# Designed miniproteins, single chains, part 97

Each design is a single chain, and the fold is of that chain. pLDDT is the mean over its residues in the fold that is shown.

## One batch from the design tools (miniprotein)

Design m3585
Fold by ESMFold2-Fast:
Structure m3585 (fold): chain A 72 residues (1-72)
Amino acid sequence: MREEIERERERLREQTERWLARAPPELRPVVRAMGEAALRVLELLEEGREEEAERLDAEALAELRPRFEAAA
């Protein structure tokens, strides 16, 4: 499990940086925030805090969806 989470975290960092380089200016803050939230969720999962990870994921989605809609 930890090795899987570590690989996912590395992949997510690389994917987020690549997305930021190609994202429209209006969406870059949202992409960055999404990447940060996803990394935090993975950190909580690695620590075995699955319930807290699920809560954070839901909260991040609730915050970022309106920001995405406002930017789009």
Scores: mean pLDDT 73

Design m3586
Fold by ESMFold2-Fast:
Structure m3586 (fold): chain A 56 residues (1-56)
Amino acid sequence: MEPLPMSEEEQKLLDEGMEELKTAKTIEEVTRAIGRILRAIGDAIQRYLEEKKKLG
């Protein structure tokens, strides 16, 4: 499986979200951590699709 190309900022958000998820003690903290992870992945996918369009 080819790794999804991620920016340094997107990778940092993913790592931070994963760490928050591991230490989350409340439903609100879990929801926030998951939201951060999903946002980072979504941004990476969007950027990948735009780059693919530019390359033809």
Scores: mean pLDDT 75

Design m3587
Fold by ESMFold2-Fast:
Structure m3587 (fold): chain A 89 residues (1-89)
Amino acid sequence: SMEEVFAEVEGLFLGMRAALAAADGDLERAAALLAEVRAMPPAARAAGLAGLAATLRALGVPQEEIDRILAIEDPEEAARAAAEAVRRA
């Protein structure tokens, strides 16, 4: 449906923004965006996690670290892990 397509696009961009906020060291913003992604319906949530992963990879984060970050359900912990991974990249 059109609503599902819009939700997936919104999820994708939220995930991308979360990675960029983490790269900027804005842990509050990153955690808030990750919480929004995690609260989305399954397809939109998957798109958001894919956007997070793709952006972290573009920022030089290794796939093993990305897989670890994606497994973290707590938004604050995931935001801290993403920020640390980007700093090491």
Scores: mean pLDDT 89

Design m3588
Fold by ESMFold2-Fast:
Structure m3588 (fold): chain A 59 residues (1-59)
Amino acid sequence: MQSSVDGGVYEFKQIMKQRKKTVSDEELEKLRKELEEMARKGVSPPVLIGRARTRALKL
């Protein structure tokens, strides 16, 4: 049941923790939905993870 979306969310949490920033449930849900939409369009797992990293770096 683990998806590339879960991998992206995991990377996002790790980067936010490294940056010593807290993450709201709303931000996590928004990211998850964005990654799920990309996965539906056939975007590869590395690109999904890259999107999650970009989100974490912008916060």
Scores: mean pLDDT 76

Design m3589
Fold by ESMFold2-Fast:
Structure m3589 (fold): chain A 66 residues (1-66)
Amino acid sequence: MKMNIFLTRPPTAAEAIGLAEGLLALAEKNNAPQSVIDLLRQAIAAAKAGDVAKAQALIDQALKLL
């Protein structure tokens, strides 16, 4: 996977947390599979730990399953 243009404006940890929390709320409202909910919870945890790259990868995985 090439990410050269993804870093034009890299997300902050706060932006990653906000995005993952918003997606988690949307997933719960739409009765998404538990696997999607688990990925979004892991993304929030990774972003809070400062691992923004891991959080983004987990968010991308969850979005592909939605």
Scores: mean pLDDT 74

Design m3590
Fold by ESMFold2-Fast:
Structure m3590 (fold): chain A 58 residues (1-58)
Amino acid sequence: MSVDISKVAKDLGLSPLNVLAALQYLQSDDSVYETAQRLQVGVKELENLKKKLEEYLS
């Protein structure tokens, strides 16, 4: 799936790094806990980022 990280970040009011974190979670077979720990973000924060990205891409 091709996404413009900068455009998504601007549209959602997020940093580009947060958008990349959500994309890595969506593309990875890793659990939310493993991805959150690797990216040094909160589990609830990562879940919210994923939800926002999925709603944007719908």
Scores: mean pLDDT 74

Design m3591
Fold by ESMFold2-Fast:
Structure m3591 (fold): chain A 80 residues (1-80)
Amino acid sequence: METKLTFTVTGIKISKELEEELKQIAADNGGRITSIKELPSGILIEAVVPGENARKFAEDVENLIKSRGGKVVGFGASSE
């Protein structure tokens, strides 16, 4: 079962390096990044990963964002 994860992030800009790091974290958790979008409220990141890896993936994303000076301000998860 795949889990769809959505993150809203503030305090950082989208860069090629950030996109590649996010894709690598998703791949390391058996999933993929489905979209990254700049919105007036911040950056929207969407991904799908195996449900068993969803918690670890969310922790890995939060740690990456914090290491870049950003903050995760919104989180959503749904099972497919």
Scores: mean pLDDT 83

Design m3592
Fold by ESMFold2-Fast:
Order: structure tokens, then sequence, then C-alpha cells
Structure m3592 (fold): chain A 60 residues (1-60)
């Protein structure tokens, strides 16, 4: 049981880390292009984090 929780947490951390890398890359690209898409990027990042948290909750 504890192993499933640890695995779910590790997977969630990996997803959040990957999402942050993509978020940072997209933000840099938007800044370089002079486009204001910050709110859209932030909303997507928040949604992905909430999904990851839900996956951990389901493993509990």
Amino acid sequence: MEEKIKQAVAEAQSRIANTKKEYDRELERAKKEGKDVTSEIAARYTADVLIAVGDVEDAL
C-alpha cells in the first residue's frame, strides 16, 4: 500500500516537473515573440497540477 502511494507521489512530482519545464519554455517563447499568453499558460499549468494532485489522492 505505501509503495503505491510513494509511486503515485513520484509520478505526480515527475509530471509537475515536466509541466514546469514546458511552462518555462513556452513562457520564454512567448516573451521572445512579444505575445501575452501568460494567463493561458498559467491556467494550463494549474490544471495539470490539480490533475497530478487528484492522482495522488486516488492512490490514498
Scores: mean pLDDT 75

Design m3593
Fold by ESMFold2-Fast:
Structure m3593 (fold): chain A 73 residues (1-73)
Amino acid sequence: NDERNRKAAEEAGKRAMAGVLTAQGFSEEEAREAVRSKKKAEELRKRDPLAWENARAAGQVARELRLEAIEQS
């Protein structure tokens, strides 16, 4: 089921992004808000573009790994 697989990949990406943001000094709540809300994501990107880019890169890698695992199964 493509929808279920896509949702799993997006969830993995969001978890990775939140983890990287938290590792960079953001609170767990702020990290979760940023990965759930486009407005909060844009606000964080303006305040700390490097932290946001690091989180985005980690999220992208996690999403790709999850999708690749599904395709290889």
Scores: mean pLDDT 80

Design m3594
Fold by ESMFold2-Fast:
Structure m3594 (fold): chain A 74 residues (1-74)
Amino acid sequence: MTPEEVRQLLAEARELRKKAEEAFSKGNYDEAIKYLKQAYDLLARAAEALGVPTAVEQIKKRYEEDLKKIKEKA
């Protein structure tokens, strides 16, 4: 994976996370969960491409924490 491809994945993940937060604030919990999962999937792929496996575990844990918070509000 090229550095430009990694940069693109990080940019897409950032936008998806923003959409997840906006959906959550509007009470659209299903959309929030969908965007959150997509964002974290891209972050994990970028971390793997950069050779930082510890970041993948941290990303996974944060995803589970955020997902639990959304489900508690739904």
Scores: mean pLDDT 78

Design m3595
Fold by ESMFold2-Fast:
Structure m3595 (fold): chain A 74 residues (1-74)
Amino acid sequence: MPVKWEPSEEEKKRIEEAKKLIEEGKKAFEKGDYEKAIELYQKAIDVVKDLSSVEANAVLIEAAVNLTVAKRKK
């Protein structure tokens, strides 16, 4: 059975940082700054890409989807 796992304090901080980057990326996207949005979403992915928690994976997927949409606008 998979081990029940909770993110460490450090991992929780990284997840929160990634969430902030996604929100900043959404702001840039709404202003038409697709280049800035792409940069911010890539940073969010980099912050959580090595984490394996369900929450980190959800944030990674959200950033990746938003990155793809922003790239299609360039």
Scores: mean pLDDT 79

Design m3596
Fold by ESMFold2-Fast:
Structure m3596 (fold): chain A 71 residues (1-71)
Amino acid sequence: AMEHLRKALEAVRAGDRDAAIKHVQEALRETVDDPEITALLRKAIEAMRAGDYDAAIAHLEEALQVLEKKK
């Protein structure tokens, strides 16, 4: 999950929306049992589709923080 989120952040910063969404979808499949992370990743996809990359980055960074707390 963390590797896919890192790749999603790189793709968002590069302006590659399709690659970013793909990486977030992979992270969603790995975190399906975690409703907090799932909600953040869904918000990131929604923000990317709306062209709000600042919001997408914020949601992805929050998801990474939640994953770190669970270790």
Scores: mean pLDDT 78

Design m3597
Fold by ESMFold2-Fast:
Structure m3597 (fold): chain A 86 residues (1-86)
Amino acid sequence: MEAEQKERIEEAEKKVDEIIEELKKLSETATLPELVEKYREALEELEKLAKELNLPEEVVEELKKRLEEAFKEAIEKSEERVLKIA
């Protein structure tokens, strides 16, 4: 049971890592509204995965924090790049 739960957690972590990499790539080309929309979709996807995989609440909170941190970095990077182009 616990070992199978750890495999599900690893699967969720891998998907979150993929979303974070997508946010990093989008921060180079996307507008702020596009980044906000992607982050909202990412949170919804994480909540669905948490329900489907029966993830512990602690793990879900940790993954949400990772997404929030990545989103803040993406916003900052996007703003800096837009200002340099302008």
Scores: mean pLDDT 77

Design m3598
Fold by ESMFold2-Fast:
Structure m3598 (fold): chain A 62 residues (1-62)
Amino acid sequence: MEEEYVEKAVKFLSTLPGATFNAASLARLLGITDPELARRVLAEAERRLREMNLPALPKIVD
């Protein structure tokens, strides 16, 4: 289930290169209610996005 959230986060964020997202709002949008799960999912999504060749990397802020 964690991997499903990571895949959704990566797909969503990759469609909006250069955009800035609030971490809590993004977790809510993805349906993640567990803050530890949200932290792990968003960290892994950011890592995968950094490995992609995007023209502008989306940023997640607290």
Scores: mean pLDDT 75

Design m3599
Fold by ESMFold2-Fast:
Structure m3599 (fold): chain A 111 residues (1-111)
Amino acid sequence: SASQQRQQQLNQNIDNLEQNISRALFNVKEAKELIDKARKSTPEEAKKLLERAEEKVSEAKQNVQQARSNADNATALGTPAQGQALNARVAEVEAKVKETEDLVNEAKKEL
């Protein structure tokens, strides 16, 4: 039925959102670990580690953009309350990605 198809599409977008949030948080964690390692390394090694941290931040940003698209699709298919909750979760992860980008930029200035 149309109702069953709509529910399946909603569930798929929520599942995709969860996967993209998980990937973004994993990339944030890896970026922070790379920054910590850079601060304890030689200047030459620190530069390479911070370049890798920037790549992880870039990947996390892409994951957040995909999660935002999934949240928007889920909002169109689900209830307003579900849409609000999903968008709030994406916004929280977006803030963590921004915080991590700022940490990379600070480390680049200090090293």
Scores: mean pLDDT 91

Design m3600
Fold by ESMFold2-Fast:
Structure m3600 (fold): chain A 92 residues (1-92)
Amino acid sequence: GAAAEAGAKYAVEQIESRGGEAEGEVDGNTVTIRARNVSTGTAMGILAGAVDAELNGVEARVEAEGDTYTVTLTGKDPAAAGEGAKMVGEGV
């Protein structure tokens, strides 16, 4: 829904504003953010945002492979997933 897409877009824009590359995907109640070529500070921000999402009832999973961080955020509904993605963006 619009809220999930807005949250994903916000996270992508925040990561890109810090010199990284990012892509966001929305699938029902799940938002997936893929971040590449990010600084250590940006990576720590992504992790902090994922922790904040979990503390707010959004299931957050972070995977690191090479230079890519994949954050999967699953909420009760698309709006919750979008709020989780927004928290990832705010962490950056």
Scores: mean pLDDT 87

Design m3601
Fold by ESMFold2-Fast:
Structure m3601 (fold): chain A 65 residues (1-65)
Amino acid sequence: MEEGERLLEEGEEAYRAGDLETAARHYREAASLGVKEAYGNLVRVYQDLGRADEARAVLLEAAAS
């Protein structure tokens, strides 16, 4: 889906710029639109932010999907 892929790319751009909060938001939106690759990127962002509970929740969500 074009919108999901666009959000994944925007998340990657934000991550490279060090804007981890923006990256997490875009990856979460991409994952919600069915871009499964975004789950792995979202886990990485939450780990970098030190938000271990959110990272674990994303892993469980991906496994349940």
Scores: mean pLDDT 82

Design m3602
Fold by ESMFold2-Fast:
Structure m3602 (fold): chain A 99 residues (1-99)
Amino acid sequence: NKEETFREAELAVAYLGGIIAYQYGDYDTAIKYFKRAIELAPEGSEDRAQAYLDLGKAYLKKGNYEEAIKYFEQAIKDMDPNSPLYKEAKKLLEEAKKK
């Protein structure tokens, strides 16, 4: 569908904006973009799980450990347990819980 294709493009732009902001150390802007990516991503999709993972990473960098834990748990819920992303998410969740 044309609407779905446009949403996929908006998702890609939002996610990339989040990654760029994160790499610049602008975690507040990264959080804003990753939240937008989550809104645009289909429920249960790998794109949504990835956006939750990166949102958690941004909160972790800000020292907001409770929010980081919440979003890592949401990422894990929608991930394939055999994926490299699942292993990374579990490691980051354990790291956040130690703070």
Scores: mean pLDDT 86

Design m3603
Fold by ESMFold2-Fast:
Structure m3603 (fold): chain A 57 residues (1-57)
Amino acid sequence: DLVSPEERLKEEIRRIEEALRESNGDLKKAAERLGISQATLRRRIKELEPIGKVLLE
């Protein structure tokens, strides 16, 4: 893959998932690790709604 929109989304999802795992599902702590606000993280999860359910795996 070059740099497709799908690849960028996969990387974003991976980073969010990893931050959530390290924070045991704590959105505030996960957002801090990602360098964004909790509100921003919640909005991103909503935008990824079809996958958002599995981000806490």
Scores: mean pLDDT 70

Design m3604
Fold by ESMFold2-Fast:
Structure m3604 (fold): chain A 77 residues (1-77)
Amino acid sequence: SANKEKAKKALEEGKKYEKEGEELYKKGDYDGAIEAYNKAIEAYEKALELDPTNEEAREKLLEVSVKVLEIAVERVT
């Protein structure tokens, strides 16, 4: 369906933001990394709204959400 195709595009958009976040994290730009990861989360949520059966989007959403929490803890510690 058109929604499954849109979900795949949202998933790929999320992967691009995730890579951007990883690059910023490696440079020590934690604020930039969190911003990029939050954009990835939004894209993965959109993918799941369009196709709730998309296991990859679900796993990616969980993975990036955990990553944001880990970075937030690093900034407090």
Scores: mean pLDDT 86

Design m3605
Fold by ESMFold2-Fast:
Structure m3605 (fold): chain A 87 residues (1-87)
Amino acid sequence: SNDEFVEQMIEEVLKIAEKFNVPEEVKEELKKNLETLRRNTPASASREEIAEAILNVVKGTLNHHKVPEELANKILSEVQKELDKLV
C-alpha cells in the first residue's frame, strides 16, 4: 500500500540522516513532515508522485534547518537511490 511505502521510506530517510550525522532536531522534523505527507497521501497517488513529494519534503526540511548544501545534496542522492529501488 501507499501507507506501507511511505512508512518504509520514512525509516530509510531517518537511517540516511543518522549516517550523515544530522542533528536530532532535524531528524525529528523529517519524521514529522514525512508522517504528515503519509496522512495526506491519497490511495490513488502513483509511486512516482509520492517519490517526488518525499524528495520535496526532505529538501524543504533540510533547507529550513540550514543544513549545508553539499550535505543536503548527499542526503537527497541517497534518498533518491532508495526510491529508485522501490519505484
Scores: mean pLDDT 88

Design m3606
Fold by ESMFold2-Fast:
Structure m3606 (fold): chain A 109 residues (1-109)
Amino acid sequence: MTPLEQRLRELVAELRRLISELETYVKNNDIDKALEILERVVQLLDELSRIAKEAGRTDLARHLEAARDTLQVIIDEIKKASKEEQIKLLNAAVDLLRGTVAEVERALA
């Protein structure tokens, strides 16, 4: 395993941890804390994309960039939404991130 692949695996583990924290805040209707976690996830997806490019995994990097851009749109919509719609959008963000983790793990298998 290359040092870059090891770093990708470490960042994926951190992404899983942040998703678990996000799910807890969503269940508790703590929208402000959920948004703080989503901001940290955007930064993590940017780093994952950068490391994927350095590792020569161009398709994975593009997938991560697309996930980050979609997540940013969801964050912006949450800020404008009603409380009921905010919870729905937060669940959509969780589903997106679970799919992103599955894709990264498949690429690293």
Scores: mean pLDDT 87

Design m3607
Fold by ESMFold2-Fast:
Structure m3607 (fold): chain A 67 residues (1-67)
Amino acid sequence: MKEAEKAVELAEIALEEGDEESAELFLRKAADFLEKAGKTKEAEEVRKAVEEKDYEKAIKIAREAVE
């Protein structure tokens, strides 16, 4: 879970800097960590939001999932 939380933090920073490519990479990593932690549905929802380029939604889902 801490790895997923760190990935979300890095994605949020990348998005604030306008680096959508890095934000997407970190959100995909966060989804992978969530899946490894057994949160498969949340991982899928993050991946779908990234596919839609809704990075804010992806960050919100991932942040809620790391609790």
Scores: mean pLDDT 83

Design m3608
Fold by ESMFold2-Fast:
Parts: C-alpha cells; structure tokens; sequence
Structure m3608 (fold): chain A 80 residues (1-80)
C-alpha cells in the first residue's frame, strides 16, 4: 500500500495516493513516514487542515522527523 501510494503521488494522483496511504495505516499500523506522506498528499489537494493534522500525527510518533516539522511550518505559513 505505501509503495503504491508513493507511485500515485509521483504521478500527481493525490486523491488515489491518499486512499492507499490510509490503507497502509489501517493494515500496517501507523508510522511517521506514512503520516508525513498522507500530509503531503492532502497539502497538494489544498486540504490544509488535514495536511496539518497528519504532519502533527507524524511528529507525535517521531518529534525529530525534520521533513514533517518543515512541511508543517510551510502549511501554517500558507494559511497566513
């Protein structure tokens, strides 16, 4: 599920990428990388509140995950 989600994300199919990342969480458990990728997909879809939610979930598991930390700051700046 995660690899298929990553492939769909690279293809710009963000709605489908979200579905596969959600399946990855449901069947393989929660991890900071999958939550980060789900946050990025929501950010690309313009769903900023969902993007913030999933970046925060990534950081709740790994507070030192620099990519989620950086992207969370960027989404918050985009909201002004």
Amino acid sequence: YLEKGDQLFKEGKYEEAVKYYEKAIKYNGSDPITYHNLGEAYFKLGKYEKAIEYYQKSLDINPNYDKSKKNLEEVKKALK
Scores: mean pLDDT 79

Design m3609
Fold by ESMFold2-Fast:
Structure m3609 (fold): chain A 58 residues (1-58)
Amino acid sequence: SSAAEEARRKEIEELERKAVRAYLEGDYETAKRYLEQLAEMGYEENAKRGIETLEKEE
C-alpha cells in the first residue's frame, strides 16, 4: 500500500542518513551496520552495493 511504501521510504532515508554520517566520520563499521539493517528491511541489493563501496575505502 502507499502508506506502507511511504513508511519504508522514510525508514530508508533515516538509515541512509545515519550510514552517510558514520562514513563521513570514518566509522565504516558503523556505516556497514546501518546498511545491513536496510538489507534486513528487504533492501538487500542496495545495502550490498553500499557495503561494497565502503569496503573499497578500507
Scores: mean pLDDT 71

Design m3610
Fold by ESMFold2-Fast:
Structure m3610 (fold): chain A 57 residues (1-57)
Amino acid sequence: EEDLERARRLVEEVRKELEAGADPQTIWDRVQREAEGLSPEARRFLMREVAKLLAEK
């Protein structure tokens, strides 16, 4: 139920961390780990949105 909301918050956190100069590889590794605990829909959303943010960088 709340997995998609958690994924949205993680995407916002990733965006802010990238703006602050965080390492993209470290972020991707962390996101993959966090995604293991989410529903399949939330995991797909999170991975897609983070990949887009990393591509924009």
Scores: mean pLDDT 79

Design m3611
Fold by ESMFold2-Fast:
Structure m3611 (fold): chain A 70 residues (1-70)
Amino acid sequence: SLEERLEEIERRVKELEANPKADPQTVASLRRAVEELRQALEDGADEFTVNWLLIVAEGEVLFAERQIEK
């Protein structure tokens, strides 16, 4: 579900925030993306907008995770 996807993103962002190898600016950007998603849901944004923001956030989190894996 959409809620489960958001919870998974929040979990992954929290893991990145706790990782000393993560770039602080990248982590801050990801935190803002999660907050934007939550705000969009609270403001009653349309399903298309919410799904698009979710896809973008998932991609950004994946990219950040891959940069740490070396």
Scores: mean pLDDT 81

Design m3612
Fold by ESMFold2-Fast:
Structure m3612 (fold): chain A 65 residues (1-65)
Amino acid sequence: SKEEEVEKLIEETLKKLEELNASEEEIELAKELLEKLKEAVKNGSLSVEEARERIEALLKKIEES
């Protein structure tokens, strides 16, 4: 299901944030964004692929910080 795919993406993203040693503030902001993406996919406003692209952009931004 789309919900399972999004939950897996969120789990993988949080694991990557831990590997990047992201700050508590960065993790909190990421969680807020991930929750918004999950809701958007659930209500059909966003595809899973679009959510993945936005997550990749977030991770890149944190890596470059």
Scores: mean pLDDT 79

Design m3613
Fold by ESMFold2-Fast:
Structure m3613 (fold): chain A 83 residues (1-83)
Amino acid sequence: MRVRELLERARELFLEAARAAEAGDLARARALYAEAQRLLAEAYELARREGRVEEFERLLREMEKELAEALKRAIAAIQAAEA
């Protein structure tokens, strides 16, 4: 399912962004974070166009903790590195 794949890729990119920020590569971290946000928006828009918003919401519930943790780590790491 394409929506699930987009959400899983977004989670991976948030984790990569967190690691890049922790390593001091802020340019890479910001680029990865922006791409992850773009994929989240694309997943929602795809679900909306296909009439699968219910499926998108179910996937968000299934992935909620993992996706939220990845996002929080990315934000915290970038903010800390930006000082």
Scores: mean pLDDT 78

Design m3614
Fold by ESMFold2-Fast:
Structure m3614 (fold): chain A 60 residues (1-60)
Amino acid sequence: MKTEIVTLTAEADSLEEAARKLTAKVNQLMKENDSVEVLSARTRKEDGKWVVEVTVKATK
């Protein structure tokens, strides 16, 4: 059993678009692993864009 800590990020001009992009990345990771556990989530605004970040523990 292999476990990885993975940080996923997405950015967009709107929070909704950034969240949509991040959700797609998380869903892909969930399809590829036996379990995905959210360790932390952050949202920030950088250079006029919304940046959303999630750190997850993925187990295969």
Scores: mean pLDDT 80

Design m3615
Fold by ESMFold2-Fast:
Structure m3615 (fold): chain A 100 residues (1-100)
Amino acid sequence: KEEEARRLIEEAERKVIEAANLLAGSPDTDLQVNAALALIMVAVSRLSDDLIEQAEGIKRAAEFLKEAASQLPDPQLAERVTKLANEAIELAEKAIELLR
């Protein structure tokens, strides 16, 4: 179950990184900064030896990206970022539940 939780955390992390990279590709400097901040949040979460803290950190990064997506002028980009963020949140929550 701990091994399964680690896989879910890694999948959630990959989805957050993918969403951040979509924002980083934007010509909007504020969105590029938001992408960098999300990646920093992921990096900081990985410094914890506690898998629950790692999952919670990745969930926070995904929630941050979802909020940033609400301000996007491109509705198709906003939809893609929001979908990835929601998937990452669900995976992180499943990992936390497995570690109870």
Scores: mean pLDDT 84

Design m3616
Fold by ESMFold2-Fast:
Structure m3616 (fold): chain A 94 residues (1-94)
Amino acid sequence: SFYQFSSLSKEQQTMYLIGLARYYEKQGKYDEAIELAKSALEINPDSALAWYTLGETYYKMGKYDDAISYYQRALALNPNFTRAQQALAELKAE
């Protein structure tokens, strides 16, 4: 419920929305995944994981230039983000 969500910290709200975005991404519901990841970024624009989640969603949509941009933003916020480094390496290999 909204009351349960609003009782969470901003970090918990961000993680919840990212988890839900990843769930919709796995279902192929990319528009819903994007909106949830954007909502997470409205709460915490410094979330490397939220930027990474946008990158993964755009990658699965075949929008590789957008995916690269979002992975680069994730790495700018967290240079040690191994998953984002791997995703960029895979995209540059293609």
Scores: mean pLDDT 86

Design m3617
Fold by ESMFold2-Fast:
Structure m3617 (fold): chain A 76 residues (1-76)
Amino acid sequence: GRAEAIALLEEALRLAEADPRASPELLQAIKGAIEAVRAGDSAAFLEHLVRAAELARDNPEVLRLLGEALDAISSR
């Protein structure tokens, strides 16, 4: 659910912040996804999540956490 998705996105943000290859744009996209989940804005969440995934292509752990966050939000 939402709390699980937020926890997964916060872990993705932590890993991205620890990666010297991570761009400021990646960090902004993950933060945007967290804010969108908290606001209940599914369209904004998907937009930020897709952007983060494109920017995280070289970080497989961040990509995995972004995918798990999508699954957590999509579960009813």
Scores: mean pLDDT 84

Design m3618
Fold by ESMFold2-Fast:
Structure m3618 (fold): chain A 82 residues (1-82)
Amino acid sequence: SEEEAKELYEKGKKLFEEGKYEEAAKLFSEVISRYPDSPYAPEAYALLIKALEKLGKYEEAELYRRLFKLQYPDADLEELLK
């Protein structure tokens, strides 16, 4: 549900703000896999990319940038990454 997507997204965002990037990435991955049509999914995707970059996982981050553009072609990824 949208409520479940929101809870996972907000928990992941809090972990990201605390510098717990691996834990945050797992929650954002859960949002995008289980709730891809929720309004939280594009934001979770952008924060997943940021978390991967913070972890030095640049190849994985680039893969998710490409997957985002395929899944949300009308969304502005660069705006979400700011």
Scores: mean pLDDT 88

Design m3619
Fold by ESMFold2-Fast:
Structure m3619 (fold): chain A 119 residues (1-119)
Amino acid sequence: MEKANELLRQGKFDEAIKLYEEELKKNPSAEVYLNLGRAYLGKGEYDKAIEYFKKALELDPNYADAYTQLGIAYYNKGDLEKAIEYFLKALEIDPNNGKAWGALLFLILEHPEATVLLS
């Protein structure tokens, strides 16, 4: 896992994916599915990323980071309503999720009209 996470941080997405797929065969976990989704998100493969984030949530329905990543993927697809929905779901589960707060703040600053979706 540590080497795969390092490759993910370096933007070496294809190399990270290979190591995460090997880890998934040995020890399937919500974290491995989350990181596979993050690698596909980094490659711009948003639908594949969404598939893996949903698989992470099948194993751990309260995985706030997976909801945050779903929000980011939907934002990149231009679906602001779903992006906000998933960021708010992440914050409902973990109010201290800094990535969800940062993503939601960025979305509102770039798209102030989206504030209507918060109420």
Scores: mean pLDDT 86

Design m3620
Fold by ESMFold2-Fast:
Structure m3620 (fold): chain A 85 residues (1-85)
Amino acid sequence: IPEKAVEAARKAGLLDELKRLGRLSFGFALEIAETAIKQGKLSLEEAKEVIRAVVQKAVDEGLITEEGGQRLFDSMSAALEETAA
């Protein structure tokens, strides 16, 4: 997991959740990141790094394809951008 994503997750109180990613749904991870942005605990960029780490771990574990992971990250990033606006 990239150091930047670990620091962002620690700042939001999501470090344990990031470590347990194989048991988290993507929707749940997105909701936590959106809530952290709304509460001012994460910047948009920090939340995107957390979501990037979630998606990359799922690709690395064979749960989704690399192409599927990129599409999922793009979709989740758009949702985070709407939340931050």
Scores: mean pLDDT 73

